Designed miniproteins, single chains, continued (3). Designs and how they scored, part 35

Each design is a single chain, and the fold is of that chain. pLDDT is the mean over its residues in the fold that is shown.

## One batch from the design tools (miniprotein)

Design m9197
Fold by ESMFold2-Fast:
Structure m9197 (fold): chain A 93 residues (1-93)
Amino acid sequence: MEKLREELRSLSEEELEAIARVLAAKEAGRSFEEIRKLIEELLKEGKITEEEAELYFKAIDLVERWEKEGYSLEELKEVLEEVLLERERERKE
């Protein structure tokens, strides 16, 4: 748990937001392959930038790796929410 929390704390807000969106898509029942295809289609249609697409692909790779390490979707969501709340608190200070 602490290793996941430390890894999430090392990421930018943009990377954390991309991870949150990938986790939401997984919760909605989408596979990693379906999410990748959606990002590729959005990029091809010019609805997202190459930089945004790279953030999403990185987020997919991170979530897939954490699942292989034994983290559940629920655990990933809880730790991500805690890190996002910590970042929001620090921005107000």
Scores: mean pLDDT 81

Design m9198
Fold by ESMFold2-Fast:
Structure m9198 (fold): chain A 69 residues (1-69)
Amino acid sequence: DEVLALGQRAQQLNDQARAAEAAGDYQKALELLQQSIELIRQMARAAGQPDAEVDPDLLAKLAELKAKA
């Protein structure tokens, strides 16, 4: 399942972003979280839901990392 595979990859990137943030690498965390969010958007499009909103907690974290990077 392409949608499932994209979701698993998005989760892996999100976990890596959290690890980078914990290490103080805000630039790396920002890049990884941006990649995760893009895969989530690809999942929504593949599932026929291109207008599905990204988790607001993820968008808030993205804004925090942008401010720190």
Scores: mean pLDDT 80

Design m9199
Fold by ESMFold2-Fast:
Structure m9199 (fold): chain A 100 residues (1-100)
Amino acid sequence: AAPPLPEIPRVDTSSLSPEEYVELVEEIARALMEARGVPEEVIERALELIRRIATGDEEEARRAFLELMELVREAHPDDHGLRTVLGTLAWDVRERAEAS
């Protein structure tokens, strides 16, 4: 079963520090994965990978992104929406960090 993708809340992130923005994204990603019934061990690993994408160098971020996509695909193979949203959130965090 593929539940409908929840609307991503729009928040003014311009006042947030890069670390506060990472924390916000981690909270959104956790809530989304919990709503989809993703196992806690997978959620913890996904959050670790999102942080690595945000804080790593370009090559580390690329490897962590691929690991995140594979992790979500293995846990929820038919949930393309979840994979897309998590990937978008992870790159948004990295772009914010690079702008600083």
Scores: mean pLDDT 75

Design m9200
Fold by ESMFold2-Fast:
Structure m9200 (fold): chain A 85 residues (1-85)
Amino acid sequence: SLADQLMAELESQFTFSPAQRAQLRALIQQQIALQQQADPLAQQYHQYRGVDPEKVKQLQEQWEELRKQREPVLAQIQALVKEAE
């Protein structure tokens, strides 16, 4: 899986405890899922920008909700990686 590939890449550069490894893996899986939800919204935003203002507003609201979910996940991943440096 993509999560397995990303974990292997990180573990080639950093040493994690078993607890850190499990937590990091869960956070990476969550980040991948959120990114997969965000990607089509970004594409639709560029498609509807200047064409459909109501659709653009809906896409911006959906993006903001995903951003709120992604920020703490990304911050936790960054903190764990820095702790392992």
Scores: mean pLDDT 85

Design m9201
Fold by ESMFold2-Fast:
Structure m9201 (fold): chain A 96 residues (1-96)
Amino acid sequence: SDAELRGLLYALSILLESRGLTEESEKMLELADSGSVTADFKPALELIFELLRLPEISEETLELIRETVQAIVEQDLARVEELTKKLEELLEELKK
């Protein structure tokens, strides 16, 4: 739902800001207000949410999150799908 997607974007903005990703946080708030993000981007957003909730996160993981946020802002679905696979592999590795 639009309300569920907006809630996810708002939650992501708070988590991104807590990690020092202020520009990415602001982009998530803008996307929540504009309603321009479709359900196609939800899997990537959910993975970013899971990664940002981990107690420790590497600079490499933060950079991958930054790249994924930029691809979402640009509405580059093909790039987001590519980056989503990398985020999934990384999340599985970190849960070991």
Scores: mean pLDDT 84

Design m9202
Fold by ESMFold2-Fast:
Formats: sequence, C-alpha cells, structure tokens
Structure m9202 (fold): chain A 87 residues (1-87)
Amino acid sequence: SSLVEEAEKLVEEALALISETARELKAQYGYVPEEFEKEVLELLARMHRLHQRLVDAARAGDLETARAYLEELKRVFEELKRLLEKA
C-alpha cells in the first residue's frame, strides 16, 4: 500500500541521514559523541516500532490507524532531522 511505501521511504531516509551525519562528525571530531549516538538510536528504534505497527494495521485493513502511525512516524522523523542538523 502507499502508506507502507511512504513509511518505508521515511525509514530509508532516516538511515541515510544518520550515516551521512556520522561520517561528517567523524571527519570533524574523529568520533561520534556517545550521547548523540544514544539519542539517535532511541529515535530510530521508535521509528522502527511505528513502521511495524503501521504495516500491521495496513495488513488488517485498518487504514485510519495506519495513517495515525504514519503521522507519528513523520513527527519522530522531523525530531530526528532537527537532532542531526544540530550536529
């Protein structure tokens, strides 16, 4: 479904941004700060959980619940982007 595809794309974009930011931090500081890494991993774990819940809801035909999880996933992704932009 388009909802599942959109959610998968958000997770893919999050992983790409995390990888690029980690490379930039290593190039600039020689390391990735542990506190920053922990915050990123917590948000990524939440995105994976929301993605799984969205897929399960979509498979059950509950498109309203799937859309609610997609909106929450988008909010977590925006929070992740703000964290990465400050790095």
Scores: mean pLDDT 86

Design m9203
Fold by ESMFold2-Fast:
Formats: C-alpha cells, sequence, structure tokens
Structure m9203 (fold): chain A 75 residues (1-75)
C-alpha cells in the first residue's frame, strides 16, 4: 500500500541518517546537498502519490532538518 511504502522510506532514511552519523568523513556541505536533494526527491514522489503526499513532504522536511542539524554539529 502507499502507507507501507511511506513506512519503508521512513525506515530507509533513518538507516541512512544513522550511517551518516557514524561517518565523520561526510562534510557539512555534502550533508546540506543531500538534505536538499532528498527533500526534492520526496516532493516529486508526493506528486506521483497524492494520497500520501503530505506524509512524504513531512518525511522530507524532517530528514532535511536532521541532516542540517548534523551538518551544523560538524562545523
Amino acid sequence: SPEEFVKQLEDMLKDMLAEAKKDNRITPQQLLSAAEQYQQQLKKLGDQHPEVKEQLEKLGEDFKAELEALAKERE
């Protein structure tokens, strides 16, 4: 279902965040670029799946905020 797809994406993004937190070689600039790219990708997915668009947009915003916080921590 679309809801199961959103949950799978959420879990995948959480795993990616955990991996990024372990790798101090990822620069603040790379984290900020990834944050913008993933937010744009999730917004595009929301356009393709209108029934879960709000959930995908929120997921993108939350992931962006987490990557931006990690980037600031590494400055």
Scores: mean pLDDT 85

Design m9204
Fold by ESMFold2-Fast:
Structure m9204 (fold): chain A 58 residues (1-58)
Amino acid sequence: MKEEVVVEVRAPTVEEMLRQAAATARRLEEDEGAEVVSTEFSGADGVYTARITAVREL
């Protein structure tokens, strides 16, 4: 079986958001055995958001 995991990261700058997103993706792949399948980026009202979708096998 496959489980879908979605993690959202928010930061006040693009650089900080990208750094946090990269760290989260690494954790999902290395610590949780998940495969990152998509990452969506958005920015509004001084907040930048990355939504990371990963799939892991149960």
Scores: mean pLDDT 80

Design m9205
Fold by ESMFold2-Fast:
Parts: structure tokens; sequence; C-alpha cells
Structure m9205 (fold): chain A 87 residues (1-87)
């Protein structure tokens, strides 16, 4: 439903904001290539969220946004673990 899709979009937006905060906390510990990769994922995720907001009745667009947020969050978690191991 449109209401359920809007709730998913709002949760995905909050998860995206958390991901941006997490990236900002580790950015200075990353290589230029790693920073570029994360920034590309951030851009892709933001674009997917914007498409979902424009098309909240399109379940596929809403799920694509949730999936892209998930990919970004997993990538950040891996980087955070590597940084923690190197400390």
Amino acid sequence: SSEENRKLIERSKEDFKEAEERYNKIKDKLSEKEQSTVESLLKKTKEALEEAEKNPDDRKKVMEAEMEVGVLRIHLAVLELVIKKEE
C-alpha cells in the first residue's frame, strides 16, 4: 500500500542519514579510492530514495531504495571493521 511504502521510505531515509554520519566519522581514515567508492554509493542511494519518494505507489522503486541503503550500510560496516582491526 502507499502508506506502507511511505513508512519504508521514511525508515530508508533515516538509515541513509545514519550512513552519512557513519561515513563522516571514518572518512579521514579512508584512502581516496575508498572515499570515492562510498561517495558513489551515497549518490546512488540518494537517487534511488528520490525515485521512491516520487513514486511511492511503485513497490519496485521503494524496494530498490531499501536495497541500495542496505548495500551502503554493509559496505560501511566492512570498512568500520577493517579500521577497528587496524587500530
Scores: mean pLDDT 89

Design m9206
Fold by ESMFold2-Fast:
Structure m9206 (fold): chain A 96 residues (1-96)
Amino acid sequence: MEELRKKISEDIQKILNEFAEMTDEEAKKLAEKYGIPDEVYELFKEARETGDPEKQIELLEKLFDYALQKYREEEKVSPEDIEALRAERKKALENI
């Protein structure tokens, strides 16, 4: 459970760092690497091109939701772990 929370936090931090330096092509590859849908890839492009903090937050929320869904499907998280992951997500978003 702690490992799942740490992994999501690390993935978000890694995405933030990579996002800051990404080109459109790199953003698409990152989306494919995480299995992210095209609609979320469009948010990568929009957030990158506009530099809008609200778009960046929206992108992170969708990435976190996707990661949570993926981990739920693969590892079956408990309700307590979901609440802990939401707390971790809030901390990650506050560091933007």
Scores: mean pLDDT 61

Design m9207
Fold by ESMFold2-Fast:
Formats: structure tokens, C-alpha cells, sequence
Structure m9207 (fold): chain A 80 residues (1-80)
């Protein structure tokens, strides 16, 4: 597997991921529908992707892996 060292991520990317995680945890605690939780996950991943591309701090392979993950989450939402 591609082990992403989270401690090596730019602070701006870490802030996006931490905010997204906090929102997901709050929705889970509130008993929110799975669709709403997945939409927050998708938005967080899209924001991560946009920032990662803008910063140029990631390899093409890492960007492709993130893009594939975004498409997987979109596919899950389409099934709900």
C-alpha cells in the first residue's frame, strides 16, 4: 500500500484533513445519514486534491491515488 506520512504533509493540507475529520466525527455522533457523511468526506478529499495540486508538493502517483479515492467515494454516493 501507499503509506502516506501525515506528519510530512503541508500545514494547509493538514488543516483541511483535520477540519474534515472533525466534521465527519460530529456527524457520526449526531447519527447523521450515511449520504451526508460521505458528502463531507468527498468535499474534504476534493479540497485536499485542489490544495495538493496548487502546492506542487505531491508526486503524480500520489495525486492519481487521491483522484482514484475521490472517484470511489463518488461511486458510493451514487449507490445511495
Amino acid sequence: GVDVDVSALPPEVLAILRQGDAEVQALIAAGAPREEILRVVLRTLEEFYAKAVALGAFSPEEIAALQALIEEVRALLEKL
Scores: mean pLDDT 79

Design m9208
Fold by ESMFold2-Fast:
Structure m9208 (fold): chain A 69 residues (1-69)
Amino acid sequence: KLKDTVKKGVDDIKKASPSISDKLADQAAKLGESGPSGLGEASGMIIKADPSSKPYVAKLAQDALELED
């Protein structure tokens, strides 16, 4: 499910990037759960807050894309 994939990805990002606040992570997860457009917005927010999270954001996007299969 997209929701489970987004939750897992956001949890992984938080573990790798402790500078990402819980509030920002919650907002990003809610946006990502709304669909591909929301996932794009969430990805931008996370990368803007912590550019070092980019590889984890890319993995989340790839995992979400696989759900279309």
Scores: mean pLDDT 73

Design m9209
Fold by ESMFold2-Fast:
Structure m9209 (fold): chain A 73 residues (1-73)
Amino acid sequence: MIPMATKEQTEKINKLLKEINKAIDEGKYDEAQKIAKELAKLVSTLPDDSVEVALWRMYDAVLKIAGEPVNLR
């Protein structure tokens, strides 16, 4: 059974999302992809219907527009 996201996990995800957004804004797509890989590892432990997973998918889509598709586990 997949556990619900904890406050700690949500906070880490929000921090990574802010860093991805900043990297994209600065045109540092390589850095954004590296952060996205770290975020993908974290969200892979969460339920698929989690808000945090939805937010990560949103940022993954933005990275695909800005550069090569991110195919992470």
Scores: mean pLDDT 66

Design m9210
Fold by ESMFold2-Fast:
Structure m9210 (fold): chain A 91 residues (1-91)
Amino acid sequence: MTPEEAIYTPYQQMLDNAQQSLQAPSKEQAQQLLQQARDNFNKIKDSLLNAHKTLDEMVPGIESRESALKFLKEMDAKLAAIEAQVEAKFA
């Protein structure tokens, strides 16, 4: 699996799905988009954690498991913030 398939494509899809959820006209559609964003986040998480010995080849600048975990924690926090915004929009 290439870095493009394992990390870069899911990362872009995650961001696009999250942004689209904020613009969704219904709560159901927003929740579906958030689920797709979470699915892409999980793909990134699995790829980074499985490749911890070769992270420098997969994602330049994430040379260690510690750096990968920090990146994942930051992404999780961003998705949680968007999920909270969607809930507030449809409350």
Scores: mean pLDDT 75

Design m9211
Fold by ESMFold2-Fast:
Structure m9211 (fold): chain A 65 residues (1-65)
Amino acid sequence: MLVTTFKVGDVTVTITVTEDSVEVKVTGAKNEAERQAALDAAKPLVELAKVVQELLRKLKELAEL
């Protein structure tokens, strides 16, 4: 499992990567517009997280001979 957090103003975006899924959580948004803006900002990072997920799976398989 890999967790990445970053801030968009006062809004905290957490991207959690597991071997099965990529999940995005938004906390600290004062209203729906801030939440949506944070979600839009997170889109490129979600695509990156999918690549990292595949890399982690392959590295784990390699480490297990």
Scores: mean pLDDT 77

Design m9212
Fold by ESMFold2-Fast:
Structure m9212 (fold): chain A 63 residues (1-63)
Amino acid sequence: MEQEFGDKVVEGADALLAGDRESYEKQRDEIVKLSKELGVPLSREEVDTMIRTVATHRRAQAA
């Protein structure tokens, strides 16, 4: 379950970097749902911040 959460954050970050808005929004919404199921509910803004942070890190490593 925790691994699925991490995988979706990475997929959302990759979608954001690729400019795939639809996939990014889908992963963001699924992460919000998973956070609630894990008992640590996150807002859309918190998830967006998390994905952007991961995307920034991945972009830096890819450069």
Scores: mean pLDDT 77

Design m9213
Fold by ESMFold2-Fast:
Structure m9213 (fold): chain A 95 residues (1-95)
Amino acid sequence: MELERLRAEIRELEAKINELTDKVISDKQKEYIEKARKHLREAVDILVRLEKENLTPEERQRLLDQARSHIDEARKYIEEAEKVINEELEKLKKT
């Protein structure tokens, strides 16, 4: 159940990254998107470990916390990329 929720959040953020990639107009936006992608890859790798490895409850909780941390960091970088895209689009409208 919890793994399914984390996978759903990862899919949601991957969809947002794909949408933002179509709107990228600067290297700064690309940098934030790449950082978000890196964190999502780390989260996916942790979820694979949670499904395939026989872990103690303590190890399982530690990996779940790490996956959540990576998902949260990816979300922050996506939000920063959206802000930069919006700012650059507003600048283009004034020129």
Scores: mean pLDDT 80

Design m9214
Fold by ESMFold2-Fast:
Structure m9214 (fold): chain A 108 residues (1-108)
Amino acid sequence: SAEGAAARVAELKALEELIKAGDLERAFELLEAMIREQLAQNPDLSDEEKEELFRRLSEVVREGLAAGLDLAEILERVARTLMEIEGLPEEYQEEIDAYKEKVRAAVA
């Protein structure tokens, strides 16, 4: 929805500002919360699968932040990890690419 899209853009903008400010711990906490929310909304995943995915994606985020990557690059690594683990359909890749472009436009 348009409201949901606006809320996501606001979250991504807040996250980019934290990264730019060097507040990597708060950026990490916000990224973890976003990942947890997205996994919680997936009806095809068991609770055990959600926990394992959360653990693996949190490591990707931690490593990306530690490496000094920007938000778009971190989100791309998260998306790639999800595709590799879950065999996500091409429709998810298109959605991820659209989010990456929106992130670049909103926070650049």
Scores: mean pLDDT 73

Design m9215
Fold by ESMFold2-Fast:
Structure m9215 (fold): chain A 78 residues (1-78)
Amino acid sequence: SLIEQVEALIEEAKSYGANASAGVLLALEEARRALEQGDLETALRYVEIALNQARKNSDVTPQSLIDRLEALVAELRA
C-alpha cells in the first residue's frame, strides 16, 4: 500500500540519522497523515517536498532513497 511505502521510507530515512534527513522525515510524516485521511493531493505535495529536500542534500542522502521517492511521486500521480 502507499501508506506502507511511506512508512518504509520513514524507517530508511531514520537509519541515516536525524541531521541528514530531518526535512525528509517531517515531509513523509505529513504525507502519511494525508494518506490516512485519503487526501492523495496533499500526500503527493508532501512526498514532492521530501524528494526536493533529499535532492538538496544529495551529498549526504543515498541515491536509493531519492530513487524510491521519485517512484512514489510517479505512483501518486497515476
Scores: mean pLDDT 80

Design m9216
Fold by ESMFold2-Fast:
Structure m9216 (fold): chain A 72 residues (1-72)
Amino acid sequence: MKEALELEMEGGVLEIELAVKVRISEGEEKEEYQKKLDEVAEITNEVAKKIEAGTLTEEDVKKAREELEKIK
């Protein structure tokens, strides 16, 4: 499923971007970026587990993408 792999790659790039923002930020901004980073990691981990289990659906990919867009 190409869309699922693209989602995992997009999530991975976003995790790197947020990790950089966490490193250069201080105080409340750092906490906010860390929270977003944790949320992205949870989304990508859930999708990855469903890929490994062979249970991933198009609805799962759509929900994960919507969740990532809300974090951006």
Scores: mean pLDDT 80

Design m9217
Fold by ESMFold2-Fast:
Formats: C-alpha cells, sequence, structure tokens
Structure m9217 (fold): chain A 65 residues (1-65)
C-alpha cells in the first residue's frame, strides 16, 4: 500500500483511474481501522500523528508536491 499527500485534485483523479480502490482523507490523521495493506490512501495534508502505524504497515509515503 502507498500513502500519498500534498496531491492536487488532478493527481488524485489520476490515482483513482489506476483501477485500485483509492481512499481520500480530508485531514492529517488516519481514522482507526480505515487503512488496510490493500488500500492506496490519499491525504490533503501530510499525516503526522500516525507515522508509527504507517511504519508498522511497511507503507511507502509519497509527497506529490
Amino acid sequence: AKVYYGCTDEQIAQLKSSGKQVKVFDGEKIPKGALTSADDVVFKKKPTADAAILQKLGVELVNCS
């Protein structure tokens, strides 16, 4: 799974067109239980509070800006 942040609406649309289920969060925090290893996730802002969770999941954190 990948976590993207700082993406434009155009970049988010391109990710959604990839054929995978993309979850978009309007904030900096992951809601409890909302992220699985099968999901690609997009944040409007850089996630700060959940860095330990992202690290445990082996997630690639991608800055779109």
Scores: mean pLDDT 65

Design m9218
Fold by ESMFold2-Fast:
Structure m9218 (fold): chain A 71 residues (1-71)
Amino acid sequence: DDKKKYEEFEKEIEEKLKELQPKIDAKVDELKKKNPSLSQEELDKYKARLLQEEIDKIIVEKLEKEEKEKL
C-alpha cells in the first residue's frame, strides 16, 4: 500500500528534520553573522528554504534506495 509507505516516510522526514534542526539553526546564525543587515523575515525565508532542501534530499535518498532494491 503506497499510501501507508508514504505516511511512514513522512514520519521519517519529520524525525530527521528534528535531528537537523540544530544544524539548520546554526546555518541561520552563520548567515546572520555574515550579513547582519538581513531582516528576521529574510532569515525565516532562508530557514524555510534549508528545511525544504533537507526534505528534498531525504526524498531523493529514499527513492534512490528503492530503485537500487528493485535491481
Scores: mean pLDDT 76

Design m9219
Fold by ESMFold2-Fast:
Structure m9219 (fold): chain A 65 residues (1-65)
Amino acid sequence: PMTLEQALNAVNVLIEALPKLSNAERARAIGKLAELSAGDIQALSEDFSQEKLALAIKKQAEEYK
């Protein structure tokens, strides 16, 4: 199963995209994310370190504040 940290990181990325999605698309994206295994998320994030992801999220949050 997915770790809480992996799930939260993926959710944070999704949150930054949410303002550009319809309500139906948001629900679909969240549902798809919940169905991903930890291995699938890791494979999709091969080029991302948690630190880089956290920095990108923080930077985007500051720019949209």
Scores: mean pLDDT 55

Design m9220
Fold by ESMFold2-Fast:
Structure m9220 (fold): chain A 81 residues (1-81)
Amino acid sequence: KEKLKKLIDELADAIQNKKLSEELLELIEKYYDESVEAVSDEELGDLVFLARLALEEGKLDEAEKLLKEAFRRLGNRLKKE
């Protein structure tokens, strides 16, 4: 939970400052994939996928919004279990 939040905060800061790195994106994707497998939430995976597409299209605000929503959804799932 804390590691995922840290990665989201780091990406949000990077987006705002236009300092994105491929390594950070790969780490976030790997962490989300592991988290999705743990909670079996297809919608969480879809949010991460859409965030990746938004980043590739240069839609930084949309990517940040999608990643924050994905983190929120994961947090809610883990609290209920």
Scores: mean pLDDT 58

Design m9221
Fold by ESMFold2-Fast:
Structure m9221 (fold): chain A 59 residues (1-59)
Amino acid sequence: IEEKIKELNKELSKEFDEKEAQLRATVTPEEYQRGLRELRRKYRKDFAEKTKKIVEEIK
């Protein structure tokens, strides 16, 4: 169970890094800052929601 949470964090972190690299390469500085903020917010939300579901499933 904690392993699943760690795997989730690793997967989301990798996805975050890839998305950040794409933002850096393809958008304007303004879009980059906006996208980075949204990406961080989405990451935290997704992590919290998925972690909650994992915990809820095993009890």
Scores: mean pLDDT 75

Design m9222
Fold by ESMFold2-Fast:
Structure m9222 (fold): chain A 82 residues (1-82)
Amino acid sequence: SKEALAEEILATLRELIREVEEMIRRGLEPSDIPRLIGMLLRAMGDLETARLQDVPPELLAEIERLYAEFVRLYREALSRIK
């Protein structure tokens, strides 16, 4: 169902947020860049899938909110790499 798809995407985005927060806490190195890019590509793909599959508007709004939070953390992570 479209609701089940949206819930899977929400779970994935929450996990990506937790992962990037942990990476920031542990400290980041240039070797982490490919992983961060892979996480961004996954988040972008899931957001686009939610839009294309016309998931419920309330769930789409939550997906977009979590995506924006992930992107904020992604940019923070990149800013900490030396």
Scores: mean pLDDT 90

Design m9223
Fold by ESMFold2-Fast:
Structure m9223 (fold): chain A 60 residues (1-60)
Amino acid sequence: MKKIYGAKAALPEGVTLTPAQRAEADARIAKANEYSKKAKELMKDKTPGEVGLELQKELA
């Protein structure tokens, strides 16, 4: 357990999400994680610029 100041990077203090807002946040996090994994794989064989182009194709 982290001591005081060991807070997570998340909601401001006292903010409570509705079920709909939680679903949206979770979906965005999951998508960002997928995107990050894809970029990491592409970086094995490509330059950062080429990785960006490949990710744009996947996203669009």
Scores: mean pLDDT 63

Design m9224
Fold by ESMFold2-Fast:
Structure m9224 (fold): chain A 87 residues (1-87)
Amino acid sequence: SNIDKAIAALREALEKLKKAKSKEEAYKIALEGLMEALRNTEDKNLILKLIGLILRLIGAYLDAKSLEELIEEAERILKEAIELLES
């Protein structure tokens, strides 16, 4: 299903995120996962929640003082997106 593809993309982003070497790379990995989830989601309420998580990721990227801080927040955001889609 499209939701299974969305969840798979988010899980792939979580694995790639562990190997990120810069804040820019971590941000790009997490954003790409969320954008792929958004492309595979047709439910309007889930779309709005995913957009909210994308905005939260952008805020985290702008505010994070270290790579480790950004990875921790991006991991939380991606896990929250997976939980939303599995509900």
Scores: mean pLDDT 89

Design m9225
Fold by ESMFold2-Fast:
Structure m9225 (fold): chain A 97 residues (1-97)
Amino acid sequence: GPPLPAGTPEVDLTEGIVSYSVDENGVLHFETEQRVLDADGRELRVRIHAELTPDGGRVRIEVTDVENGEVVASYEAELTPEQTAALKAAIDARLAQ
């Protein structure tokens, strides 16, 4: 998968797809949501929002504590065209299952 910033939790960017759409400008928008437990047994909500174009993409990952609603981590990564194409192929393969 595409490289993420240092300290980002290891997550599958194609798990838990909530929405998948292509807008009128040809931008692919997709969102995922998954629940994970941290080392302390806290329930975390991991939300991923991505915008993919042929020229590149952007992925935003937000990690929220489920009990108190606090955002405990937020990460953003810009993707090269090659990384964007690879992520799109992975999403398309996931949706074909």
Scores: mean pLDDT 74

Design m9226
Fold by ESMFold2-Fast:
Structure m9226 (fold): chain A 86 residues (1-86)
Amino acid sequence: MSPAEAAIRDILLVAKSRLEEGVPEEDVIEETLAALRRLQQVFGLSPEEMLRLFKEQIEKFKAEHPEYTELLDKIEKALEKEFGPA
């Protein structure tokens, strides 16, 4: 696993933990997107590379934690809106 892939996984684990702590879903999504934007800046990833790496990690996370599929789908759609091809 690359450092960027590991960082995405850690961000998803934090999102899971925050939701379990009773943080509202909208706040968890906003926090997750902010963390992903920071990760993109730190690793110098293109929007396309960021979206690709995120989709690869989210598929793995959904397999491990299917109960979070709805939250993960909302985060993915929000990220696609921000980093997707215009």
Scores: mean pLDDT 81

Design m9227
Fold by ESMFold2-Fast:
Formats: sequence, structure tokens, C-alpha cells
Structure m9227 (fold): chain A 96 residues (1-96)
Amino acid sequence: GDDILKKAKEVLEEAREQLKRTGKLNFDELYKKLVEKLGEDLISLGDVPGTGKKVIVGLNLEFPKGQTVVEISEEEFEEMVESSLNNVKLYIENKK
């Protein structure tokens, strides 16, 4: 239901505030918060095949391998948020 989407939005809002303060996202902290709030059924870590990237599965958030703290623009982050929330919505619909 909507509760999973609300929790995802809350975690992403905390990440947005961090980005505005520092110009950086900590994907390790983001992953841990997402697992805590949304659970391991939705949230895991994977590799993006044929790339130097990891992905937070469930939201399809990609980041470079070996670099968990990444400089990112506010524009790139908002595109990432929109894509991530759409993936969460699809997960909710497929579980009903």
C-alpha cells in the first residue's frame, strides 16, 4: 500500500536535505535506511552487469563500485527520485 511509498519518500527527503547541505550522497547510509524502513524483500544491493556500477535494487539507484559517497547535482537527484518512486509504485501494484 501507500505506506511503503510514504516511507520511501521520507528516506529520499532526508537524502535530499543531505545533498543540499554537502553536495554529496552517501549511498551506504541511504541503503541502510531504506532496508530499515522498507525491508530486505524490496531493498537489496546488486551489480549492474557490464558496468562499474552497483545498484540499490527496489529503487534502481545506481552508484559507482568502490565509491559510496558521490557528488551529484540536485537535477540528477530529482530524476533519480522520480525513477525510484515509480519503481516502488510498480512493486506495490505487482504485490496486490
Scores: mean pLDDT 78

Design m9228
Fold by ESMFold2-Fast:
Formats: C-alpha cells, sequence, structure tokens
Structure m9228 (fold): chain A 63 residues (1-63)
C-alpha cells in the first residue's frame, strides 16, 4: 500500500539519523497518520529540522 511505502521512507530517514525516538514515534502511527505525515513533510518548501519532523509526527498521533 501507499502507507507501507511511505512508512519505509520515514523509517529510512530516522535510521539514517540514528534517531531511535523518531523511529519509535513512526512505529506508533496508523496507516492514515503515516500518509498525512509523509504528505506534510513533502509539502515543505524548505528542509525540515529533526524537531520539526518530530512535531509533525506528534500532531498526527494526537489527531
Amino acid sequence: SRADVYRRVLFQGADNQGNQQMRDLISSLTDDQIINVYNTIISSKTPLTTQQRINIINNANNS
């Protein structure tokens, strides 16, 4: 599914940074939340900081 592809991309980003907290947060998201997070990240006009990515994930998880 699209969510499976997007989840894999998000995990790769976390793993490349060695960020276990981000990986754990991504693991907690539903497929719909993963799609929303991915679309939010790719819609950014500038590179996102690690903290901005964490905030996006937390916002999706609290929805």
Scores: mean pLDDT 81

Design m9229
Fold by ESMFold2-Fast:
Structure m9229 (fold): chain A 66 residues (1-66)
Amino acid sequence: SAEEIKAIVAKLDTDGDGTLSELELAGLNAGLIPGLSEEQIAEIRAAVDKDGDGVATAAEVAAFLA
């Protein structure tokens, strides 16, 4: 669900600033985040990627967490 995705993204935000670091974004877009399955990562990317280009950006993550 969107709430579960928000909770996972919030856990990746280690700084608590409402956005992901460049390393976390790179891991999300590459499907390589420790502790998450490829399916979970793809679902998070799809939920965050509002323009449907297949890439999650820091601005989209910040907007999703707001």
Scores: mean pLDDT 70

Design m9230
Fold by ESMFold2-Fast:
Structure m9230 (fold): chain A 99 residues (1-99)
Amino acid sequence: MTKEELKKRFQELRARILAGEEVSDEEIDKFAKEAFDYYDTDGDGTLSREELRELYKTLFGREPSDARLEADIQGADSDGSGTLDYEEFLKLLRGLLRA
């Protein structure tokens, strides 16, 4: 998957949700897995702050503020590890799709 494809899929999912379409959990999960695997550059099964920053740059076309990124990580990081596993990332992504 390319960054352009990832951004397009995110924008399409977000547009459908904002239009009041019911997007299945399966569609969101499929996209989340593709995004997670793309940015898990260490292959450790978690996303670091740096990997999440690159994700935000891809999805929104701009760099997130440190304060926003920290708040989003804190909101999703249920185990206090400072990184997001797949389930925590899925929670974050669901929030971003509805924002």
Scores: mean pLDDT 77

Design m9231
Fold by ESMFold2-Fast:
Structure m9231 (fold): chain A 87 residues (1-87)
Amino acid sequence: SAEDELLLAFLEELEGLFEEYLASTDPARRQAILAEMFDLARELSKHLSPEQRQAFGEWLEQALQALQAEDRARLRAILAEAKRWVA
């Protein structure tokens, strides 16, 4: 569906931003990447139901916690679970 295509595109772009964040040692660059992630999340939220927005928000908080902890294994697992939503 169009929503599935949009979610997949969002997850692919977000995964790229996660890699940029982890590759950067500059706090200002990391802050800019986080801002870009939130901009993407806001755009996706326009296409989600209230229930989907809540579930996505909870997922995003878990992903950001894994990202800030630099836990690549947890981050990969969280991203893989989200990609299953597009099945």
Scores: mean pLDDT 82

